# Designed miniproteins, single chains, continued (5): the designs that were tried, part 17

Each design is a single chain, and the fold is of that chain. pLDDT is the mean over its residues in the fold that is shown.

## One batch from the design tools (miniprotein)

Design m16562
Fold by ESMFold2-Fast:
Structure m16562 (fold): chain A 84 residues (1-84)
Amino acid sequence: MAEAAIEEATATMVEMGLSEEEARAFAERMLAEAIELTGDEELAAQLVLDYVEALRLRAQGREEEAEAIGEEMEKRIKEAQEKK
């Protein structure tokens, strides 16, 4: 899942105008940070995908949909931290 998430996030960011190198480096950094926050690799991979989707929606002017994704991400991070 983590590898597939990096590939999908990279592809989406390249479509948004980043170079493949920049997009992959950013996706890898986001995944590492999400793993540190949650302690759950599967959840971290999903959070990376959600974050990139929110960026894509925001770039299209779809702010409310991007905010809804952000709220769900925050809830999942909190739940993961509460489980310890």
Scores: mean pLDDT 81

Design m16563
Fold by ESMFold2-Fast:
Structure m16563 (fold): chain A 81 residues (1-81)
Amino acid sequence: SSQKEILLEMLERMKELAEEAGNEKAVEIIEETKKRVEEAKTLQEMLSHVEAGLLEVSKYASEELLKKIQEIYKEAMDKVS
């Protein structure tokens, strides 16, 4: 669905930011989250995986990286609604 494509594009942008920051652990978590979203069948399942993945990223990301990730997340949620 278009909602799935929006969430996958969001995760790819977040991954690129984590790569630019040199945060290999954040990249790994985002890649795993992307796989879970790709396999998910409902929007609720996709959002659950995104929320769990971003919570995990927050344990390893700097405040600056998290702020950029949150901006991308807000943009994507406005499109999915």
Scores: mean pLDDT 88

Design m16564
Fold by ESMFold2-Fast:
Structure m16564 (fold): chain A 72 residues (1-72)
Amino acid sequence: SDKELEEARKLYEQGNIKEALEKTLKLSRSSDPEVSERARKLFIEISDKLEDPKEVAKNVGRLIRILGDEVD
């Protein structure tokens, strides 16, 4: 929801990168395509600013599974 996306953005602003990524990843699993689309964009934006490629790869792998293998 908009509220949860706002909370994820707030966590990112506070420097709680891991919590922000977890929240956006959870929202990307939403059956609401508008919420999941916005969450994926936010997730990618946050991940793109990280300098640890291993952490990015792990979270991107989870997102790919959601998009490719998980049901609605």
Scores: mean pLDDT 70

Design m16565
Fold by ESMFold2-Fast:
Structure m16565 (fold): chain A 55 residues (1-55)
Amino acid sequence: SLREELAKKLEETTKLIMEYRKAVDAGAPQEEIDAIMKEIFSKEKELVELLKELE
């Protein structure tokens, strides 16, 4: 279902946000941080589109 897809993507996004915070705290290279951010933005766009579908 659309709601199950939304829940799955929320879990994936949460894991990416945690990874981003860990990378920043560890002083990871900017290239690595940027890659994680791009993945988060991609997931955010997917979530917004799914939320619009649920309306």
Scores: mean pLDDT 82

Design m16566
Fold by ESMFold2-Fast:
Structure m16566 (fold): chain A 93 residues (1-93)
Amino acid sequence: MASKEEVEEKLREIRELVRELEATDKSDLEKIIEIYKEIASIAADLAEKLNDKKTLEEIQKIHEEALEKDTFEAIVEAARRIEELVEKMAKKY
């Protein structure tokens, strides 16, 4: 299992990446997608390490919805939803 310190550090990384994503020019879709992929990867890895299957399944659903809509607004919304899920998961530890 991940340590409490590792969970807090990864949550901080996700928060910083979401802020960077929100500050990114919406026309820079390549950068937006790169930041989003990093957020999703960190969140999924953390959920797996904590054995939080419910959070992992919710991240996967958010990812599928974002890819289906294929807009920068959907990607930013997905990133914010992932941040909220990780914050809720972190409060359990």
Scores: mean pLDDT 80

Design m16567
Fold by ESMFold2-Fast:
Structure m16567 (fold): chain A 72 residues (1-72)
Amino acid sequence: AEVVTRSGTFTYPWEEVKRELPGVESVEELRERLAAELERYAAAHPGVTIESLEVRQEGDKVTISLTLSRVL
């Protein structure tokens, strides 16, 4: 088995994030929501590891950087 690492960076308008995720009003709340969902995903998919999750706000946008590893 080989370990494959994939990274993605996603940028969204902050207002779009608030619309799609009602109740998320801060970067901290967004990070907590995403971390909980990713931990649930990893638990349901043996061989998947969440290597890093970074959430950053700059002006009216939010950037989410995610790195996952999977055993093939």
Scores: mean pLDDT 80

Design m16568
Fold by ESMFold2-Fast:
Structure m16568 (fold): chain A 74 residues (1-74)
Amino acid sequence: SPSVKLSDEQIEAMIEAIKHKDEDGYTVKAGKFEIVTENGILKEKASEEAETEASEETKEKLEKTIKEEREKLA
């Protein structure tokens, strides 16, 4: 089984997120480690500040291109 070693700060963040697992959108940050609770599930988010800007723009461009191509194919 895959093993994950967490720092003390990451463990504390995870414990705090677990305490708030019933809350939708509760976020806990510990350095570069970020946990968000959503629909009763804990999700880990990477710090993607630069990638968030790039992925948003790129995703919107890609989706627009796909839609244009789909309309032409009909």
Scores: mean pLDDT 62

Design m16569
Fold by ESMFold2-Fast:
Structure m16569 (fold): chain A 81 residues (1-81)
Amino acid sequence: LEELLKRLEEVALQVRDGVLRALALSTVAEIRNGSPKSLILKLLDQVIELARELVKAGVETEVAEELIKLAEEIKKKIEEE
């Protein structure tokens, strides 16, 4: 999990969209701080949703797609307990 969180943080820092970057970095911090699973899953879903909107708009497609992939992998690990 920590390796995925580190990679998510690194990719988030490459995001130019300030809202998506802040949301992704906040999500990493909440996971590291042991926040409630329900909150973490909600934040991951918000990261995925916003990143998908960037892909749809043709903005930062490669970075946004990598962010979606990492967020989905992290979500799966958290859902597996």
Scores: mean pLDDT 82

Design m16570
Fold by ESMFold2-Fast:
Structure m16570 (fold): chain A 70 residues (1-70)
Amino acid sequence: MKSKEEEIEELRKRLDEAIATVSDPALQDRARLTMDFLERLYKEGKITVEQAKRAADTILREVAAEQARQ
């Protein structure tokens, strides 16, 4: 059981840790912008915590996949 604040903090921390392993600043910026959008949607009550978590998981996978592709 987690508060809304804890959920958002955890998502930010997870993404921050993931993008810190990425050397491409463009990929880092992209992940940051997407997280910011998710926070806005959640703040307005347009998405659930579960949806935000799923989107965050998708973001870090996309960042890792794009860097690994080349």
Scores: mean pLDDT 73

Design m16571
Fold by ESMFold2-Fast:
Structure m16571 (fold): chain A 92 residues (1-92)
Amino acid sequence: SLLEEKLKLGIFMISASSLIFVIEKGIKKKPDLFSDQEKAEVAELKAKTRELTKQAKKVLSDPNATVAEVRSLYNQVLNVTDRLAGIEAKFL
């Protein structure tokens, strides 16, 4: 249902934001563990997450949003979280 897909989008957005928070804290605590390229990638993924959050807010509040639109958006969020999880693995 549209409601179930919107709930999944909300959960995935929270997960992405949480990963960014944890990674930024890790970089501040152990900056020498991360290359300048990796720090730049985290900044890119943070900017992408901010853009996806804006799109998610629009879709979540839109009664005319389709299941396909919601799924497309959370698949993009999952791609961001997969990239973030790879970086997080360096300080776990």
Scores: mean pLDDT 85

Design m16572
Fold by ESMFold2-Fast:
Structure m16572 (fold): chain A 60 residues (1-60)
Amino acid sequence: SPEELRRQIEELRREFEEYQARVDKLIATADPETAERLRKILEDHQARVERYLAELEAKG
């Protein structure tokens, strides 16, 4: 149902925000080289999440 799909999308956004907050804390305490690698990992994960969210929205 549209309500179930909306809840799923909201839950995925919340989970990603929590993940991003955890990675941001690691970046803040890391050396510059490690921080750059972590940013790349976060960007790649964000791209995957955004693609999945777009796919879910297309199904609603």
Scores: mean pLDDT 83

Design m16573
Fold by ESMFold2-Fast:
Structure m16573 (fold): chain A 80 residues (1-80)
Amino acid sequence: MTYTVEVTGPDTAVVTFDKPLPVEVLERAALVTQMSYFGRVSFTVSKDGTSITATSLGFGADFAVNAAEMAASEALKLSE
């Protein structure tokens, strides 16, 4: 399984998976990653299990990209 990351705003990045994952897996990955960022990033999981959106709280798009990639990495580990 692979993913792509796209900057969608000045503080926002979206990770998109090539295949849907269970929403529960994405929600768990987002939660674990959010805890690592101490509330500096928020995550939204798509209802179809194809994407996670990361929004940094004023830390810029690069910070959001790093957070999105960490969430994607966690989702892939949980899907093994």
Scores: mean pLDDT 81

Design m16574
Fold by ESMFold2-Fast:
Structure m16574 (fold): chain A 74 residues (1-74)
Amino acid sequence: GNHIGLLINSLKKIAQARNDKKAIALVDQAAKLLEQGDYIGAVDKMIQAAKILNDGLSVDVARRIKAQIRAQEA
């Protein structure tokens, strides 16, 4: 839970610094999905935001988080 929130906050700061409205919207959608308990949906929006921001490290981190969530569902 806490790792997802930290990634959202990091991506939001980057998106705001770049004035990237599409990335900001995706990060806000991720935060809303996280509050609703949709962890996979939140991570998918974070992957999309990180790709728009050309942040390969955040894409890799988000993909690893998604794999961990899926492993816990199995």
Scores: mean pLDDT 83

Design m16575
Fold by ESMFold2-Fast:
Structure m16575 (fold): chain A 66 residues (1-66)
Amino acid sequence: AELSAEQQALLDEAIAAGRAGDWARARALVRELFRTLDQAQRNVAARRLYEEGGLSGAELAAAAVA
């Protein structure tokens, strides 16, 4: 599932925040992003956040609910 340009920008910023160790910012950005995504898009975004941003499955699950 493709992300919009705005969704991709939020994802890139969340990855950058995760890489910087700013987990509060990363979580806030993931929460905002996930509110706009369908399930297939969430799966794509979660994989990239895990592989590139270093975010754990627990952090991703918490952000999706909050």
Scores: mean pLDDT 75

Design m16576
Fold by ESMFold2-Fast:
Structure m16576 (fold): chain A 65 residues (1-65)
Amino acid sequence: GEAANRAAREADRLAREGDLEGGARAAKQSVIDAGAEHRAETVERAALRSGNDGGAAAHTYSSAA
């Protein structure tokens, strides 16, 4: 989501600016909020990749010859 992406970008920006303490706090909050959504996206991304691999196999095993 938008909030999760924004929180992650904010943490990265603070770390780059040299605000290690601010970056650490923002990163912790970002991980908590983005964790649930990031896990969901990671699972969906893995499923999409598995679908690509399965698609090729299904086409190969289709008795078209």
Scores: mean pLDDT 59

Design m16577
Fold by ESMFold2-Fast:
Structure m16577 (fold): chain A 94 residues (1-94)
Amino acid sequence: MDKDEKELIKALAELLAEVARRLGDEEFAERAEKIETVEDFEKLAKEAREAGDELTAELAELAVILFENAKELKALKQAAEEIKSKKQEFLDSL
């Protein structure tokens, strides 16, 4: 995995963990912090759907879509920077 892919995955994982913490979902936050690959997001989405946690599943699926689109557009670094810069605004809206 290249450096830009790792940075975007980390940014997405950190954002999901912070959202989960603010919503009181410590289990989801801990799972999100352990994400290292896009396949880890796919596994989390599947496990969440099987457990009936549709919100966690949808957030993980969205992370996969954002990663794949950024990769296709060769905008991985830009996507990571946008997520980091918008994280506080998003969290403050919750």
Scores: mean pLDDT 77

Design m16578
Fold by ESMFold2-Fast:
Structure m16578 (fold): chain A 75 residues (1-75)
Amino acid sequence: AEAARLVKQEIMRRLFNGEVLTPESVADAVYRALLRAGVPEEKAREIAEQVLKDLQAGKITSIDQVAERVAELLA
């Protein structure tokens, strides 16, 4: 729950700063937010890679869906 919230906040912060959101930039935001939440680097990277694949495949299309997917992968 907390890690998914931090992921959403990091993505929203980047968007409000005028950054262009690409699948790669969203995956980076997920990775960095998970590290900040105390998730081990190897797991944070695996989750970020899975989110990247899901975004590229069109399975995830919104910030809320990214947060939901992160919560699922952390369970």
Scores: mean pLDDT 84

Design m16579
Fold by ESMFold2-Fast:
Structure m16579 (fold): chain A 88 residues (1-88)
Amino acid sequence: SEEIARKNLEAVVGPEEAEKLMEKPKREQMTYLLARVLGEDDPEAVAAQFERIVEASRAGELDQSDLDALADLPEVEALRKIIARLEA
């Protein structure tokens, strides 16, 4: 839900900036969280990781709880765990 996405963004940037980010497409919101999780400011590296998650989803490498977390904007810790499992 949008409420979960807003709450997770507020945890990272606060309520004012989260409201502005909620106006952006979901892809941009996810890319923003990925950059924060990875500690990466190279947009090419962030885009590559986003595409890896998309490919893992299409390949059936993500379970239903991962897919549910990704359906709304995930919490940083949830996203970090998904990335760690894909890297294992």
Scores: mean pLDDT 73

Design m16580
Fold by ESMFold2-Fast:
Parts: C-alpha cells; sequence; structure tokens
Structure m16580 (fold): chain A 96 residues (1-96)
C-alpha cells in the first residue's frame, strides 16, 4: 500500500468555500483501492472517501468546507492506495 500525506493551507479573503480535489489513476496490473481522509482545521471535522478503480481508470475525490473572510484554514490530507496507483495530485481552491 502507498501512503501520501499533504497539508494544504489557504487564506480566505472573503466568505468562500474551500475545495480540496484529489485525483489519481489505476496503472495497468490490477485493481486499485483508494482511501482519502481530509481533516479541516477550522472545525476539526474529518471526512473520508473511498473508491475502487479498474486498471486504467481515474478518480477525482472532492471535499468542501465553508470558510469565512479572514480565516486561514489548513486541510490535512492522507491518501492510502494500492501499489499500482499513479498520477496522485492534490489541489486546494477557494470558490464562491
Amino acid sequence: MKVWKETLTVYAESDQTVKVTVTLRAKEGGPVKVKVTATFSANGQTQTKEAELEPGEEVTLTFSFPAKAGQKVTVDVTIEASENAEGVSTKVELVD
């Protein structure tokens, strides 16, 4: 099993939604199981999403959290996936 840990930080200058997007792909060679846990610093809430991929499939998992103007928010992301997972990317965005 492969494990990636990332800490994403964003500063909200207006009332906005913090959107965290995790994308990964299953490499040829077998099915991929993935588990993503995101913890939001502003309220301590933890969300977990899981997916199972056939070889060659891609998944995008999205987490959303409301932020208020003047908040510095941190999201701790843990990604656990099968060894043939590839193309792992994490992204944080502020959306209105």
Scores: mean pLDDT 83

Design m16581
Fold by ESMFold2-Fast:
Structure m16581 (fold): chain A 100 residues (1-100)
Amino acid sequence: IAPEFRPKEIRALFSGGPKPLSEEVIKEVIEKWSEELAELLIDALEGKISLEEFIEKSGLSRKTATAVYNYLQTVRKEYETGGVGEKMRYLAVRTELWLL
């Protein structure tokens, strides 16, 4: 995806679901976006890294990193316990992170 479209797509990704991330948190993610951050977000979504490891490696502030990590853990838990819609949302989030 072209860099000029990435902010809008990151915003769309994190504004969905029952507990969307705040504008302040989303802005920091957009400003600090990198391929390394995208990989860490996928690892967090899949439960492969701890909150502390994510905070240390992401380069995000502790507040933003914690909010993002908890958002992704919620998406994963909804995938594990929910119906078709929750499973489709998990796959969409994972796919979008790979494309961003």
Scores: mean pLDDT 76

Design m16582
Fold by ESMFold2-Fast:
Structure m16582 (fold): chain A 64 residues (1-64)
Amino acid sequence: SARERLLARAEAARAAGEAAARDGDYQTAVKHYLLAIILYEELGEHERAAAVAARGREVGDKLR
């Protein structure tokens, strides 16, 4: 379904963000997290979006 494809895309973006964060590429990680947040919000997955946003803030703080 369209919903399943959108969820898979959101999960792929979150996973790509975590991979970039593990590699120390915090700018790339934040970009992937932002995409995951948008996609989870489109799905109505507000708790998952909030969790990714919290993680994105933690990673974003490392750029300062």
Scores: mean pLDDT 88

Design m16583
Fold by ESMFold2-Fast:
Structure m16583 (fold): chain A 99 residues (1-99)
Amino acid sequence: PDVPLTKEALLALLDELTARLKSVINSPSSREEKIRAVEGILDGAIDWLRSSQAPPELIALLQQLKDDLISMIENGSSREDMLALIDQYEAQLRAVILA
């Protein structure tokens, strides 16, 4: 990645990730399509953060978000519950970035 890893860049990434994840959950797509989209979004972010020497706690939280969100999609959890999970992880990730 060509962009320096700054708090501003991490916050911008977080805002983009949460918007994209919420868009997937709110879409009329199939369960399988939503799982593939969540995997693509979060795996892409995790790979970029690993290559950018990001704090390991950010990578761990994104991996947990991925696992939890995919589990909720597979189990047929409500849209409201999935959006609430995304909001909870966004708050935790933002706190780590700002620390």
Scores: mean pLDDT 86

Design m16584
Fold by ESMFold2-Fast:
Structure m16584 (fold): chain A 63 residues (1-63)
Amino acid sequence: APLNESLSAIIRKQFEALKPQLSPLDLLILESDISNITTYSTEQQIALILALIGSQEDIKAKK
């Protein structure tokens, strides 16, 4: 319970930071996932945060 709430908050915060770097299509897809984040399992929430971090690092690497 506390871990799921903490992960949801972290995921939302990471998404907010990443928003300016996302394409309009990616932004729509991720907004949909985040809108349903509380229905996801802890493992699914961890997978989503790793995907968001990976997207940020990939964008930085592609300069």
Scores: mean pLDDT 68

Design m16585
Fold by ESMFold2-Fast:
Structure m16585 (fold): chain A 94 residues (1-94)
Amino acid sequence: SMEEIENLALSIAIAGQEIAKILDDPEARELVRKMVQAIVRKDYEGFLKLAEEFIKYAESKLPSLSPEDQKKVEELLEKMRELLEKLKELVEKS
C-alpha cells in the first residue's frame, strides 16, 4: 500500500538522519534532505536512488570514524538496507 511505502521511506530517512548526525558531514546531511524532499513529492523511485547513494557515501566514511561510531553507523546501515529491500519490492509492484 502507499501507506506502507511512505512508512518504510520515513524509517529509512530517520536512520539516514542518525548516520548523518554521527558523520557530522554536510554532504551526508544534504543527501538526507533530498531523501526527505523525495518523500514529500511522493517520488519513491527518486528516493530509492538517493538512499542507495547515501548508503555508498556513508560506507566510504566508515574508516574515518572511531570504532564506537563505526559500529553504530554499520548497525544503522544494515537497518537501512533491510528496509530498502522491502521498499524496493513494494515500489516495483506499484
Scores: mean pLDDT 89

Design m16586
Fold by ESMFold2-Fast:
Structure m16586 (fold): chain A 92 residues (1-92)
Amino acid sequence: MERVRELAERIVEAARAGDIAAAEALAQELARLILEAAAAGDEELVAEGYVVALEAGKEIARILYEKGEISEEELEEFLARADAQIAAARAA
């Protein structure tokens, strides 16, 4: 979990600084850690890591919208999908 949270924080910071390429590369690394945890049977890290990744994704979407990189419609759709996935993960 520490490494997952550290990566999520770095992703948001990179996006906030305008380094979208770095944010995307770090997001791919975070996704790989979650997949590796799933392969290892670490259900707790998978569930918690998935929620952490989705929360980071919501912050990135807001930053991209403020920078004019995505539309308001794209932002609202992403936030709605992320919130639904977070709720489903926490209900399991």
Scores: mean pLDDT 78

Design m16587
Fold by ESMFold2-Fast:
Structure m16587 (fold): chain A 72 residues (1-72)
Amino acid sequence: DVEKAKQELRDEALARANAGEPAVLTKEVGDIKVTAYAAREGDQVVVTTVISKKTADGYEVLDIETELVPAA
């Protein structure tokens, strides 16, 4: 479920960035927040996905993954 949300947001953010629009997409799955950021930088799209867990003190970052994808 969280992995599916991460993949779906990553793919959608990448598609939007390739269409020329910077993307910030988020989805909550229970106590987990998944955020995908994508923006074109030159001939590459930088895609960052962040997985955070809701806690009493806010959000704790569990995973940050950044990838460089050739721009379409």
Scores: mean pLDDT 80

Design m16588
Fold by ESMFold2-Fast:
Structure m16588 (fold): chain A 74 residues (1-74)
Amino acid sequence: MVKSIEVEKIGSDDEPRYRITITLENGEKIVYEADNLAVAEIVLAVSMIGETGEELKKARELARQALDKIRELE
C-alpha cells in the first residue's frame, strides 16, 4: 500500500525532469526519475500494485495533483 507520494523538480527549464518518491506502508521508499507525462504514468502504475479502494484513489489523486502543477509551470 502507498503511504505518500512526493514529486521534486530536478531538471532544467529546457529539459525538465522530476523525481518521484513513493513511500510504502512498510517504510520502503521507491524513487523514479521521469518527465512530466511519465511522472503520472509511473505513479499510477505503482499505485495500482496491490492497492484497493481508498489507497488507490488517494494515490491517483496525488498523481493528478502533481501532473496539474507541472502543466501550470509550462
Scores: mean pLDDT 64

Design m16589
Fold by ESMFold2-Fast:
Structure m16589 (fold): chain A 71 residues (1-71)
Amino acid sequence: MTPAEIAGAIYRAAVAEGKEKFGREAATRVLDAADQPPEVQREVLLELAKEAEARGLKKTAETARRGAEEL
């Protein structure tokens, strides 16, 4: 997946779980990291997955982890 596709998927998952603001902030962080090496992009996605999981956003966390695997 491209960074834009990953950002869109995370945003949609967060909206579906009732947290549009978190989804918007998460998508922005993914897009801001798009020009960074893949290792840095994966770190951002795994950090977002942990933050989503801490908030109870299980599907958003799973989406972020899948994005990290598909980089």
Scores: mean pLDDT 87

Design m16590
Fold by ESMFold2-Fast:
Structure m16590 (fold): chain A 93 residues (1-93)
Amino acid sequence: SGLEKTKKAAEEALRKAQEFADLGQKYRDEGNFEEARRKLGQAESWVRFGLALAKNLIKSPKGKEYGKRLEEEARELQARIDAIRAETEAAAA
């Protein structure tokens, strides 16, 4: 169904965001701040995409509960990205 495809696309987007956030942290730990910033930017793009899909799911009664959980996961992941970015900028100073 269209809702199932949107669910899977949102899950995949947040999975990609998590992978890029992990890479951002890795490059930060290696002192490669330019690459860390690039990976964090990619992570944010995937969070934004996943969040947009989650909001579309919330508009449907059948997708509402799932969309809310994905929205919460996207918010938690954005908070993680923001924390890694703050640590990256502190380390780069």
Scores: mean pLDDT 90

Design m16591
Fold by ESMFold2-Fast:
Structure m16591 (fold): chain A 93 residues (1-93)
Amino acid sequence: SMEAEEIKEEIEELKKEAEDFLKNFDSYSIAQAQAKIDELVARYKALVQRWYELTQANPDLPESTKKEIESLIQEVLDLLQELVKKLEEKKAA
């Protein structure tokens, strides 16, 4: 599905941005880090919603496509959770 490929590309882009942000986390102020996390979380939620809607509209999507996108969704969630934890640690310091 073209829409599935577009969602995959956007999740991969979000993953890359989250990884780059995590790598450079200490260069951000608390306020800047909070704003960036809020942005990434909003984008994540929007992509997960689009993926959910696509799976409901296309129940016959290939299992390989579902596994690949859902794996990427989980990887981004893990990165976002790590970013939230680092922000909490920075606020406590």
Scores: mean pLDDT 89

Design m16592
Fold by ESMFold2-Fast:
Structure m16592 (fold): chain A 85 residues (1-85)
Amino acid sequence: SEELVKEAEKAIAEKTPEGVINAGRIAVQLLREGHFEEAARVVKKVLEVEGDIDTEAAKALTLMQVHVEVLGLSPEQRAAFLAAL
């Protein structure tokens, strides 16, 4: 899971729409695997992304995908994720 966080951070550092989308896919994978604190670290990095219209669109799409995944969590799992944000 730490390797996935490093991969996501590398993707975000590219400052491309594709990198942001890839980081979002990794965050969703971490949520599905129960790695809530690591998923929150990736989501925080995505929230800090600033860029052109395409990058902002990728960020919005990524955050929506994370939101849908979080809605599927139990109340306890959701609390753990939100506390780590």
Scores: mean pLDDT 86

Design m16593
Fold by ESMFold2-Fast:
Structure m16593 (fold): chain A 99 residues (1-99)
Amino acid sequence: SELEERAAEMAARAASLTPEQAREELVRESTKLAALELGDYELAENVDNLSLKEQIILLAKYQIELAQKVEKVPREVAQEELKAMLRVSGVEQEVIDEV
């Protein structure tokens, strides 16, 4: 299946990646999946053209929107919780401020 082929490609790629490259791939794939879940197909196709900083900001904004629409969490609560998580994860304050 296409999913099995993609999983095999990802596994082979992961075996050659540094921890930094693995994190970049995780952010990229997570951003694509979040965009697809929200119906933003054009942005999902263009994620590879975004910087890591832009991908993190976009993923954060999508996670806030998903929390509000799907989990019915107030936007302000979801935003503050996500900003706190990004801060603990070592994301730069300039990136957090864009969320």
Scores: mean pLDDT 76

Design m16594
Fold by ESMFold2-Fast:
Structure m16594 (fold): chain A 84 residues (1-84)
Amino acid sequence: MEKILRLNEAARAGRLDEVKELAKELNATSVTSAPITEADIGKSLSELARSYRASEKTIEALKDVKVTQEDVDFGFVLLPDIPE
């Protein structure tokens, strides 16, 4: 949870190098860039992860993380796919 939260906080802040480092630490097999709009504000990232067919572990890890206006201003959220 902590590293996934930090990854999305880093993405919102434009710290893409930190995002890449955190994805490696999570042992993510892939990182999906999910485009978002104002209509997505308040939706759980787990809801987006389901639409991208992410693993059950990824969906569970993202259930408490919600799309914010800052994410929309950035244009996308990053969904690391945790194996198994």
Scores: mean pLDDT 73

Design m16595
Fold by ESMFold2-Fast:
Structure m16595 (fold): chain A 94 residues (1-94)
Amino acid sequence: SEKEVDIWLNALVNLSKDSSWTGIKVNNKQEAENYLAFNPSLAMRPPEWYVENNVVGPMTSSAIAPESFYARTGLKPTTPEQKAYLEQLKKEVA
């Protein structure tokens, strides 16, 4: 849906501000939209897909801690499993 695409575009913009992010870097939402135009298969993934993959999706760097990912993207862990994973990783990076 348009809402899901919008959340994904904003997530990419926020991720691009993270210096540890090794994926595509965009300066604004328009550049993110242009990236999707060249990679339309990415628009088939809901924003929750990145949250469900706990920062291991094809657009995420394994060097980015999930706490940093959630802070930078504005996405929130919603499932008990996602929350437990975030708590586990806080213990590993602290």
Scores: mean pLDDT 54

Design m16596
Fold by ESMFold2-Fast:
Structure m16596 (fold): chain A 88 residues (1-88)
Amino acid sequence: APLTPEQQARAAEFHRLRDRYREKILEEMKKRGVKPELAEIIADNLAPPLAREEVTGRLSPELRQALWDALREYLKRVLGISDEEIEK
């Protein structure tokens, strides 16, 4: 099916936002000393859904902040990031 110019623009925006979220996730994980291989896996899995929700307009700025705060909490508590990994 042919995409409208608006649909093409949304697809391009999704790819830009996905890459931006990926970079942001990688930067936060680097600050916390997460191993690059693990950081890449998490970024690749979380960036697309975050970009999709922003493109669809479902994420308010408040909800984006809450999701980011939840990701930070997940990194600290659920992934068991050690003090050694945070300091590196």
Scores: mean pLDDT 69

